# Designs tried in a protein design run: designed miniproteins, single chains, continued (5). Part 66

Each design is a single chain, and the fold is of that chain. pLDDT is the mean over its residues in the fold that is shown.

## One batch from the design tools (miniprotein)

Design m18429
Fold by ESMFold2-Fast:
Structure m18429 (fold): chain A 98 residues (1-98)
Amino acid sequence: ALEEALERLEEALEKAKKAGDKLAVTAIESAIRLLKEAKELVEQGKVKEAILLIEIAIGLLGIALGVEKLIGGSKEALEALEEAIEALEAALEALRAE
């Protein structure tokens, strides 16, 4: 779940880079860093702390998506942010399943 989410975020990042959208790139790069930290926390048995980091990453991407919609961001940038959010939501659901 976390590895799959990381791969999907890296794909979303490449899509944002191709769109030339600095806001989308920065938001997805920040989400990737938070997901990597969450993965380390899961490996340490700190699942609740990992969940909080993933929720923060989803919130950050949601803010970026909202801003992009307001400023008329490209379809590719919007899709990249939406794909990143979906990947993190899937990872979050998997971590909450006990």
Scores: mean pLDDT 86

Design m18430
Fold by ESMFold2-Fast:
Structure m18430 (fold): chain A 65 residues (1-65)
Amino acid sequence: SSEARRAFEEALRLLERGDIEGAKEHLKRAAELGEEASSGYALKLLEQGRIEEAILVVRQGLERL
């Protein structure tokens, strides 16, 4: 959906500028909108401090939308 795409785009922007907490909120929103697999995995990576890998997961999810 366009709403899920916007949530991923905002999460990606926030991750790239180092706003991890802000990005998590948008990833949670994307999960609520049906993008559970990509956003859930990205959230797990962020909890592990694997920021670059989380960015790749969000980019891949966004390309699928």
Scores: mean pLDDT 84

Design m18431
Fold by ESMFold2-Fast:
Structure m18431 (fold): chain A 60 residues (1-60)
Amino acid sequence: MTPEEVAAIVGTKIRLIGLELDGASPEELLKEAEREAERMESPEAAEEILEIGRRIAERV
């Protein structure tokens, strides 16, 4: 995993938490995570973003 991919994962996690605090629905959180995962070159980075999205959506 590249430093750029690590930065994208961290940035996506922060963005999703921000959306959660603003009252975003689980569907909106999952859609945002899926959109960011689609931008990843590596399947590993994409899967990590999707997992973060699932975990945050689960608690909303």
Scores: mean pLDDT 80

Design m18432
Fold by ESMFold2-Fast:
Structure m18432 (fold): chain A 82 residues (1-82)
Amino acid sequence: SAANAEAVLERVRERLAEAERAGDLRAEGEALAALAQAAYFEGRYEEAVELLRRAAELFRKAGDLEAAEALERAAELVEEEA
């Protein structure tokens, strides 16, 4: 339901703020990727692309090149579908 989706997004935003305070690049990237998925399903494609690219940068800084490449590829696909 919409209420359940809103509760999940609030939790993701709380996790993002916690990760930012802790300097946890991987957790920050994971939270941004989750927000990108929500933006995509709500039809906010430009926001989804921005969030995916920000998440990719954080994973790259964290040394997770595989996750960074996957997120960059996801952003490219969203741009092609929009």
Scores: mean pLDDT 87

Design m18433
Fold by ESMFold2-Fast:
Structure m18433 (fold): chain A 72 residues (1-72)
Amino acid sequence: KAEELLAKGKEAFEAGDYETALEYYEQAIREAEKAGDKKLLAEAYGNLAEVYGAMGDFERAYEYGVKAQEAK
């Protein structure tokens, strides 16, 4: 479920495992899209932007931040 994937992504991000966090958030995006859940989609994009920002990839952080706002 998308909610479980978001929780696992947050857990990985807090542990500093950015690669695993990205994988879980990308899976959450796919599940939210299938379900038509715009709120979960926005949250997943926002979390993905946060991970990219922590990695210093500000271009991707901005891109996914915009997607998060547009999904609402």
Scores: mean pLDDT 85

Design m18434
Fold by ESMFold2-Fast:
Structure m18434 (fold): chain A 118 residues (1-118)
Amino acid sequence: NKAAELFKQGKYEEAIKLLEEEIEKEPENWELWYRLGLAYFKAKKYEKAIEAFEKALELNPEFGEAWYNLGLALFKAKKYEEAIEAFRKAAELFKDIGDLKERAEANIAEAEKALAEL
């Protein structure tokens, strides 16, 4: 996958362009929207990352990794209440994957602390 190769090389803007071209051909492919969200997140385009992750989750609401990364993007955008909600969804979906559940729960605690310090 050429977009994944560009992403591994840190060429996030080139990966974004390829993913946008792929999405034009397959707009219902939640995996492409998820990968677009990851590329935007790495490019520090957090609002665009949020939009892409939300689109991925409209198509596949049970994808825990997308909820987790949505939470990270929301946290970076300082949308702490929404980040907590996204991390809670991720923790629920990761119930059978202990390490990922613990990471989501730790991020909930961090976001709750950030919200309290506003």
Scores: mean pLDDT 88

Design m18435
Fold by ESMFold2-Fast:
Structure m18435 (fold): chain A 98 residues (1-98)
Amino acid sequence: AAERAKEAAKKAKEAAEKGDARGAARAAAEAAQAAAEAAATGDKEEAARAAEAAKEAAKAAAEAAKKGTGEDALRAAGGAIAAAGGAFEAGHAAGVPL
């Protein structure tokens, strides 16, 4: 799960840098799901790594939302919220403050 969250965060950051709000939204949603899966494993180390990755994905999607327009901007904002939620859950499971 942590590895998937890291890959998703990387995709979200790359998409945001290119101005691809839709791509950033999708990648952030993938990071959110991977972080939630990591939180469910009971492995605090994996959960902590996934939380950090989801936090980065949320930040990237939020940046894409600020630069995007219309539907793509709304999708990126939704992705940022989802990734932030996943990071929070995984961080709590790991005992790490966000």
Scores: mean pLDDT 78

Design m18436
Fold by ESMFold2-Fast:
Structure m18436 (fold): chain A 77 residues (1-77)
Amino acid sequence: SMDSMYEEAMARLRKEKPDAAKILEETIKELQEKNDSFALEILKTSVILMAKHYLENFTVETAKTLVLNAKSISELR
C-alpha cells in the first residue's frame, strides 16, 4: 500500500537525512490535525518517489519544497 511504501521511505530518511525527516513528520502531524487528506496524499506520494530515486540529494530544502507544493496544490481545490 501507499502507507507501507511511505513508512519504508521515512525509515530511510530518519537514518540518512534526520533533519529532513523531522520536517516531514511535523508536517504530516499538522495536515492530519487539519484533516487535509489531499495534501497528505500528495506529500506521501512525492516523498516515496524522491526517497526512492534521489535519497542522496534529499535535503531539508527538498522536504520544505515538497511540503509547500502539497499545501499549494491542496489549496487550489
Scores: mean pLDDT 86

Design m18437
Fold by ESMFold2-Fast:
Structure m18437 (fold): chain A 96 residues (1-96)
Amino acid sequence: NAQSLIDEAEKKLKEAEKEVDRARQLLNSGKYDEAIEEARKAIELAKEALTLFDQAYQQSTSPEDKARIQELSRKAVAVLIDAVGLLIEAEMLKKK
């Protein structure tokens, strides 16, 4: 069921966004190890969301649903980029 996959993907995307926000707050607080951990979790959640959106896209027959999935996939890619950026920054700041 395409809708079930979309719902699961949106849930993972929302969780990824929350973990990105947490990683950013931890980074700003100088808690680099915790920021790295949250950023890695955000990367995993965003990748899972993208996989589910791809599956939903393949199962969808509606142009409207496909357009929505593409928009949500673009958001998931943006979250992934942010999470990778935070991971790199936290790792660099943790080094002397």
Scores: mean pLDDT 89

Design m18438
Fold by ESMFold2-Fast:
Structure m18438 (fold): chain A 55 residues (1-55)
Amino acid sequence: KLKEEVEKMSDEELTKKVAEATLNDPALAREIYKAAKEIGKEEAVKEGIKKAIEE
């Protein structure tokens, strides 16, 4: 379910979702990262994490 949802998201949507998860639910952020890496969207996830940390 999560992997399918991540696959349907745009890079912008994925970046925002990961940023929010990184701040509020680190376990979910980790699962999103794994799913995105499998489908080739790793860079969007890294950008989201960076934005969340650096704010």
Scores: mean pLDDT 76

Design m18439
Fold by ESMFold2-Fast:
Structure m18439 (fold): chain A 98 residues (1-98)
Amino acid sequence: NPRVEAHLELIEERKRGLLLFKEHYNEKKPLTPEEIEQLRQALEDLERNLYPRIAAENGLDVSGLSREEILARLSPEEQEVLRAEEELLELEREILNE
């Protein structure tokens, strides 16, 4: 599926960028508590919108569906995309929490 492959490639590129940033970040510029909170809120909004977005991309009605219900309705390839997006969000959270 070319769409799934392209999406996974974009996720891998983003993940590589985050890992390189983490490895080579030599500037100790601490974020303010306010900036940290703003970034955490942005990550929460991204996570909240992830499942509706993936479901909509697959033509599913997202009103009231749980994560497990969405996963059950996705193809194995789309389930892989969702898991990769979840891994990316978790990595971004881990980097922010350091």
Scores: mean pLDDT 69

Design m18440
Fold by ESMFold2-Fast:
Structure m18440 (fold): chain A 90 residues (1-90)
Amino acid sequence: NATLDLEIQLGIVEIQVAVAKLALERFKKRGNISEEELKEMLEFLDKVIAQARQVLADAEAQGNTPLAAASRRVLKDAEELKKEVEELLK
């Protein structure tokens, strides 16, 4: 079931973005974020972004408009998180 497989993959990416948001909030509250920890977060987010782009491409190829729209939203959320982490590295 190609639709179910994409919905599961999107759900995994959504959870990964949510986990990254929570981890970043915890880092900010701690106030002693290392450059190494921020770089590890960037590597994680790069993998999540790549996965989100793949789900988007597959949803668009299948003509699944609602899933493509949801994938675009998750991709933008992940890219926004990456920008926030990059700002903390400056």
Scores: mean pLDDT 87

Design m18441
Fold by ESMFold2-Fast:
Order: structure tokens, then C-alpha cells, then sequence
Structure m18441 (fold): chain A 56 residues (1-56)
């Protein structure tokens, strides 16, 4: 499920639960573009890593 993918991303990147909705929105955006779940997960991780660089 998407929730499992979000859980993995949060854990892998060390993000707090407060960022769950943000990660979910990013995943849904990639999926809506026709990307598969595995690719969407990888793209979300890459984007969130970039976001962390500027959010701190």
C-alpha cells in the first residue's frame, strides 16, 4: 500500500511523522503521472533528500 511506502521513506530518511502527509502527496503526484510504485518511491526519496538540504 502507499502507506507502507511512506513508512519506508520516513524511516530511511529519518523524517518525523509530521512529514507523512507531504511524502504521501509527492508519491501521489508521481503515480498520477503514470510512474510505477517502485520508481515513484525512488523519485520521492531523491526529492525529499533535496528538500532536507534546504529545510534545515
Amino acid sequence: SLEEIVDRILEELGLPESRREEVLAILESWLNLGFDRELAERLAIALMETDQMFAS
Scores: mean pLDDT 75

Design m18442
Fold by ESMFold2-Fast:
Structure m18442 (fold): chain A 73 residues (1-73)
Amino acid sequence: SKGVAKAMAAVLEAVALRYEGRDDEAQRFLIEKAREMAEQGLVDPEKAEKAIELARQGRLDEAIRTLLDGVKE
């Protein structure tokens, strides 16, 4: 559940940033969190890399879904 809790917190923060019109900051935040979670072994590294690439393309909803799909329990 540690990975799930961290992923949920990251998703909520990214959604809040987007609601405030801070899409560039939301993109950067998701990239940083995906990398951090991969380093901590909380997410599949291949899924984290895919999520980072999607976020760089501005595909934030797909990045979020990919990150959540890769979360380890």
Scores: mean pLDDT 83

Design m18443
Fold by ESMFold2-Fast:
Structure m18443 (fold): chain A 99 residues (1-99)
Amino acid sequence: MEEELDREVRVALGLMYLGIGNVDFEKGNYEAAAESYKKAVELLEGIDPKLRAEAYTNLGKAYYKLGKFDEARKYFQKALELDPSNEEAKKLLEEIDKK
């Protein structure tokens, strides 16, 4: 169906932007990584909560590296709302809460 085709395309594009963001993150280009992760989050809206939670976790990590701890906390909380079993988001949120 057309909805399933749109869903598959959005998941594929979301994974692509998640991958682009990961490459920029590894290079230390945290602002560019955050932009790619935001696109992944938008593309995954209403489709795959667990994959979207991973995109939010990575977005939070990019903001953490930029010293934007309030933004990082916000996105880790969003990740845990979608996937409460996300150990990385939980750990990083606990680390920010201690600062």
Scores: mean pLDDT 84

Design m18444
Fold by ESMFold2-Fast:
Structure m18444 (fold): chain A 58 residues (1-58)
Amino acid sequence: MIDASKLSLAELVEKARELMDKLSEEEQKKIQEKASKVSKTSEEGVIEALKLAEELLG
């Protein structure tokens, strides 16, 4: 599992994109929707999307 606290925002975005690319378009949309509901900033959104993608793939 990726330790988000040790990564820069740019690295978090890149890791989130790598994980999202392994998911179907429908699963990507679900993750984006859930992340946008719980996150108020772009950084929080990326971290939540990463967590959700790891949950689906792990």
Scores: mean pLDDT 70

Design m18445
Fold by ESMFold2-Fast:
Structure m18445 (fold): chain A 67 residues (1-67)
Amino acid sequence: SAEAHYNLGNALANLGRHQEAILAYGEAIKLKPDFAEAHYNLGIALENLGQLDGALFHYREAIRIKE
């Protein structure tokens, strides 16, 4: 499920495994494109890897979906 991939991403991010967290959040979004929380946390993981343009994109998607 999208929620299972999202929870996997959160666990990986908490371990500092940001590249793997990005893949898990990506799968959550693939299954549920309007998953605002997954877009937001993907943005945080991208920030932790210094991928700031990608982070900004996903933060904007999370805002767009919630509003």
Scores: mean pLDDT 90

Design m18446
Fold by ESMFold2-Fast:
Formats: sequence, structure tokens, C-alpha cells
Structure m18446 (fold): chain A 60 residues (1-60)
Amino acid sequence: SEEEKARLETLLNIYRIALEAQRWVLSQLPPGSPLHQQLERAIADTEAEIKRLEEEIKRL
């Protein structure tokens, strides 16, 4: 449905904004810090969720 598609597209946009913010923060952190490693994992999780949402939208 158009409403379901709009909902998923809104969620996708939120995750894309979060990913951009996460990548910017990562670029400011010293490599090898515990925070850098935690953020790398968080970025991987965000990227996986974006991919899942993109595939779900394609199936509508």
C-alpha cells in the first residue's frame, strides 16, 4: 500500500541520516579507541538495516 511504502521510506530516511551522522563522528575519533570500534559495529548494523528496508520497499 502507499501508506506502508511511505512509512518504510520515512524509516529508511531516518536510518540514512543516522548513518551519515555516525560516519561523521567516526571520522573525528582516533583509530583503535574502544569508541571507534563500538561505532564501527553500530555503522555495520545501520547499513544492514538500510539494506533490509530497501529490499522490503522493492517488494511493495
Scores: mean pLDDT 88

Design m18449
Fold by ESMFold2-Fast:
Structure m18449 (fold): chain A 61 residues (1-61)
Amino acid sequence: MDVEQGKKYFEKSMKAIEEGDYKKGLEYLKKSVEYYKKAGDEKLADKAIEEFQELLNKKNG
């Protein structure tokens, strides 16, 4: 199911950022967003991007 795949990739993206692999985190985020958009849930896609950017900013600041 596209929403479950989006969530799975989002969790992988967040874990990659926690581990310092920002490139891998961004790749997983891109896949997560694509699955959420395929599911027709643009709000989940936007929220995933927002949460990813917030975590990335905390790790870089």
Scores: mean pLDDT 81

Design m18450
Fold by ESMFold2-Fast:
Structure m18450 (fold): chain A 70 residues (1-70)
Amino acid sequence: SAAAERAIARGEAARAAQSEEQLALSREIGDTLRAIGDALDAGLAEAQANRATLSEEEQRALMAEAIAAA
């Protein structure tokens, strides 16, 4: 019957939509994790660059202060 065919078609459409939602969610999670990773890597690169701009004198002073605190 036409009613049974429509019910089957709706069931198939609902399953397809759920599969698309799951794929979209997986992509969104992946994109979010990648963005977090990129931000962390950028922060580490900035910290290393800032450390590289410290003079040898400033680096020695920080090391002497750390030894004195130990």
Scores: mean pLDDT 73

Design m18451
Fold by ESMFold2-Fast:
Structure m18451 (fold): chain A 58 residues (1-58)
Amino acid sequence: MVGEILSIEGNEVILEVEGKKLKGKILSEKGNEMLIEAEGKLYYARKLGDIYLAVEVE
């Protein structure tokens, strides 16, 4: 599934995935890339312009 990071607060993020807001935590960060855990799932996020796009990692 594809989502977007709406906000970052320390090591916590708010993701919007298919119209639903999820609270996640940053597991790792390097440059414009993040690995995030939210509700038992892993998301890979990358900064594109002014937003972060996130995709679920299987």
Scores: mean pLDDT 80

Design m18452
Fold by ESMFold2-Fast:
Structure m18452 (fold): chain A 76 residues (1-76)
Amino acid sequence: KVKELEKEAKDADLQSLGYETLAIIYRRKAKELEAQPEKSAQAEELMKKAEQAFELSREYRDRAKKLREEAEKLRA
């Protein structure tokens, strides 16, 4: 049903936004820790987590797009 695909697409958009927010938070914290040489390893780990969260955000956004395309196809 088209409405079900649209709901799933909206849920995927919310997941994407959530991961994007986490990525921004991790990047800010990593930048703060970069100012402390003794915390460089911790900053690097946070940057890696930020990159992973950003990648997940992009994947969920792509999923939402595909779900909307499927909904449009079913409308014919």
Scores: mean pLDDT 82

Design m18453
Fold by ESMFold2-Fast:
Structure m18453 (fold): chain A 70 residues (1-70)
Amino acid sequence: SDEELKEYLELVKKQLETAKKYGSEEEKKIMEEAYEKIEEAVKNKDLEGMKKIIEEMQEELSKLHEKEVK
């Protein structure tokens, strides 16, 4: 639904703002790229595409976290 798309967009926007204040440069880049793709998915009303983008973003962030911890 349109409401669900807006909720996800706001959630990712908040996470991006947090990453800009407290995250690494690599984390910010991952979040910025994901946000751009999510904006396009919202414009196209592509809920399934948006979910896929979020899954890919979470996978990249998990890999980055593992790399930074070690």
Scores: mean pLDDT 75

Design m18454
Fold by ESMFold2-Fast:
Structure m18454 (fold): chain A 55 residues (1-55)
Amino acid sequence: SEALEIAKELLSKARSQEELNKLGREAAERIMREFGLSPEEADAAVTRAAIELGL
C-alpha cells in the first residue's frame, strides 16, 4: 500500500502521457530502493496505480 501510494502521488503529477511514463518508471525505481521490492513487484504497484487513476 505504501508503494502504491508513492506511485499514485508521482503519476498524479504528470502533465502528459510521456511524463506519466517517465514518472511511473521513477516511481518503480524509488519503490525498489526504498522498500526493497523486486522489479516485478514495483512494476505491479505502478501499473495498479495507473489503473486506479483511470489511465
Scores: mean pLDDT 81

Design m18455
Fold by ESMFold2-Fast:
Order: sequence, then C-alpha cells, then structure tokens
Structure m18455 (fold): chain A 57 residues (1-57)
Amino acid sequence: MITEEQIEASREISRLAWNGDFEAAEEQLREAYEKGVLSDGLVKAIRNAMAALKRVS
C-alpha cells in the first residue's frame, strides 16, 4: 500500500527532477529511503524514472 508520506516524498522528488535539479532530487530520495519512507523497490523505480528523464533532456 502506498502511504501519504510516500506520495509526498515522490511528488517533491519529481518536482526537483522536472526542474533539472537532479542533485537535490537524489538527496531527497536518499533521505526518504534512510527514514524508511520509501521502500527499496520504490527507490529503484524512482531512480529508473530519473535516469530515463536525464536521457531525454
């Protein structure tokens, strides 16, 4: 089940990545993972999405 905290973290990471601030997006991703907000699977999915975005930018 996706939690509200996971949705909020994903939104902030997406906002930073879409603004081209990939360093800040990666830092937010790392902090959310360390706090236990994002699972290993969600972290992998977000990193894959960010890598795809970098390739089309």
Scores: mean pLDDT 78

Design m18456
Fold by ESMFold2-Fast:
Structure m18456 (fold): chain A 100 residues (1-100)
Amino acid sequence: SLEEELAALEAQLKEQPDNYQTWRSLGNVYAAQGKYDEALEYYEKALELKPDDYRAWLNLGAVYAQQGKLDKAKEYVKKALELDPESLAAKSFLEELEAA
């Protein structure tokens, strides 16, 4: 189903290349496959289109954490918190990263 999801998202991207949610969703699929470099590129494209996409900042943090780049992960999660200070997800993730 990941291959089918990729094909559908790539088709959506060709029709509407300015849809930041499609870029973020492609990043999510690549991250799920362990293709972190590709995931980062797609999340960065989503943020070029919508810099206040809180979810893309969190997802960047998650990818960097999985790569063991904890300082960079914290930086991106803090950016998500700046955009949504009440986010339980961002607060919990930052606490987990700071405890590691």
Scores: mean pLDDT 87

Design m18457
Fold by ESMFold2-Fast:
Structure m18457 (fold): chain A 70 residues (1-70)
Amino acid sequence: SLMEEIHKAVGEVEALLKELYEQGKLTPEVLKKVEEVDKLIEEHGQSKDPKELQVLLEALKKLGEYLKSL
């Protein structure tokens, strides 16, 4: 389900953030990107609109790819 994909993407982002923290790579610029997506989770994470949830999932996947590039 879309919610299962969102939960998986959140878990992957959390794992990447932990690894970046251990490496001293959580800069203010990285944290700003995380805060932008966290705001989307707060605003849309309880939405029942599949289109809004799909936008959230895409934002999480893009954040994950960004964090992997660091």
Scores: mean pLDDT 83

Design m18458
Fold by ESMFold2-Fast:
Structure m18458 (fold): chain A 56 residues (1-56)
Amino acid sequence: GLAEIAAELGTSVENARALQALARALGADVLAQMLAREGHLPPERAREIAERLLAA
């Protein structure tokens, strides 16, 4: 769920919800590229998180 993703990222549920909204608006592939580009997550982890946000 969303709370599990927030805990894994070390962020708030509110921030995870914002990322979920971005995933839904832009798609998982685009969000994964953005997360990897900003240096927040390794590419494989960024893709995993983006897909999980869409499923949550």
Scores: mean pLDDT 79

Design m18460
Fold by ESMFold2-Fast:
Structure m18460 (fold): chain A 61 residues (1-61)
Amino acid sequence: DPEVERLKEEADRLGAEAVTRHGDLDFAQEVGKRLKEAEKNPDKAREILEETVADARQRLA
């Protein structure tokens, strides 16, 4: 699913930004766990990744 791949890239990028802008290693680690969860649960991957991206964007605002 191209949208799932796009969301994975966006979530990973935002997690890295949390580290570089805010020093938020705990959140970056949580993003990593969510990405892993999406890989294990393909039926829920899109939902998990959309929530992860939304949380990351809110955290970085």
Scores: mean pLDDT 80

Design m18461
Fold by ESMFold2-Fast:
Structure m18461 (fold): chain A 69 residues (1-69)
Amino acid sequence: MEKQAQELGEKARELAIKRGASDRAIEIAVNGALGTIPGNEAAGREQRTTPEDMVDAAIKSEEWFRQQR
């Protein structure tokens, strides 16, 4: 479990950096990846999240928070 979460996190970090994401978006993507595998295990769900999904979600989340007032 932990190793799979780390691998997803590393791939998400590499993708976020490649896409020019901010430090905050990179942190969101990595933390999301590290949490999604334990969360899926706890909920009895299959692990279906891709690194691309984690990066896209993190970038959108950061943009959404920046636009909220």
Scores: mean pLDDT 70

Design m18462
Fold by ESMFold2-Fast:
Structure m18462 (fold): chain A 67 residues (1-67)
Amino acid sequence: SEALNQRSAEELAFLKDAKNEEEAKKKIEELKKEKGIEKVPLEEAMELIERGVEEAIRLSEKRRELE
C-alpha cells in the first residue's frame, strides 16, 4: 500500500512536467520501462496511470469552463 502510494507520487511528479495528456503518457511509459513494471501489479499500475491522466484532463476542462 505505502509502496504503491510512493510509486503513484513519482508518476504524478512526471505528470506535473507534462503540458498535456500525450506528454504525460510518454513520461509514464518511460518511468515504467526504467523502474520495471514488475514492481507494481499491472492492474494497479494501470489504475494509477488512468487516475493521473483523468486528473490532468479534469483540471484542463475546469480551467476552460471558468473562462
Scores: mean pLDDT 55

Design m18463
Fold by ESMFold2-Fast:
Structure m18463 (fold): chain A 74 residues (1-74)
Amino acid sequence: SVEEELERVKELGEQLSSPDPEVQEKAARELLELSTSKSEEVREAVKEALLGINNPNLSEEAEKAILEALAVLL
């Protein structure tokens, strides 16, 4: 459901702030998948989560997935 996807986006956004690169990468990849959702509300939530990132130690793989998701959402 859209409600479950919105809750998941919030959870994934928090995980992008993790010091663990594996957690960051997994969260970024799931947000990339959700960026192609048919729901405009879900896509907007993903965009907000990605623009709200504040993690100076973001892994290269997580950064790549984030940039790919933002490109889809622009």
Scores: mean pLDDT 85

Design m18464
Fold by ESMFold2-Fast:
Formats: C-alpha cells, structure tokens, sequence
Structure m18464 (fold): chain A 70 residues (1-70)
C-alpha cells in the first residue's frame, strides 16, 4: 500500500537526517529532507492521494524553514 511505501522511505531517510543534524551538517540535512519529501509526494500522488501529497510537501517545507531559521 502507499502508506507502507511512505514508511519505508521515512525509515531509510530519518537516520541520515538525524545524523546530519547531530553533526551540524545543516545543508546536508536540508538536501535529505528535500529528497525525502519529493519521494513521499511521488508515492502519494501515484496512489491518488493529492491532499496527502500537499500536506507532505508543506511539512517538508516547514522542516527546512525551521532548520534555516534556527
């Protein structure tokens, strides 16, 4: 299902994002969040979940904004 594909992508990217943040590699963390968000949006859109895809995009953009403004 689309939600299982999302979970798999999150499980792959979350450790990498956390490691980049822990090491102060903010540009690396931003790139990983952008890639994670893009892959999640693609999965949601392919499943016909347009509103979920928009929510995922907004969440990813908000996360990047918080890193840049920290």
Amino acid sequence: SWDEEIDKIVEEYSPKINEALDKGKLEEAIKLIEELTKKQVEVALKAGREEDAETIKIVGEDAIKKIKEA
Scores: mean pLDDT 87

Design m18465
Fold by ESMFold2-Fast:
Structure m18465 (fold): chain A 61 residues (1-61)
Amino acid sequence: DLDEVSDEQFVEAVGELAGREARAAGFSEEEVERVKEEAREDARRLLRDLRRQRALRDAEE
């Protein structure tokens, strides 16, 4: 489950980074949590796209 764990870890890291930036910008806790949620959803989309690209590369030299 390394691939699964890696994806979840990436999503969490993106969310945490976005939250830190929002806090640094002076956002409220509620706004920070919202930014994290949006960032996590965006990260999941990116992961699906990356997996598709990776599968194509693995199929081709």
Scores: mean pLDDT 76

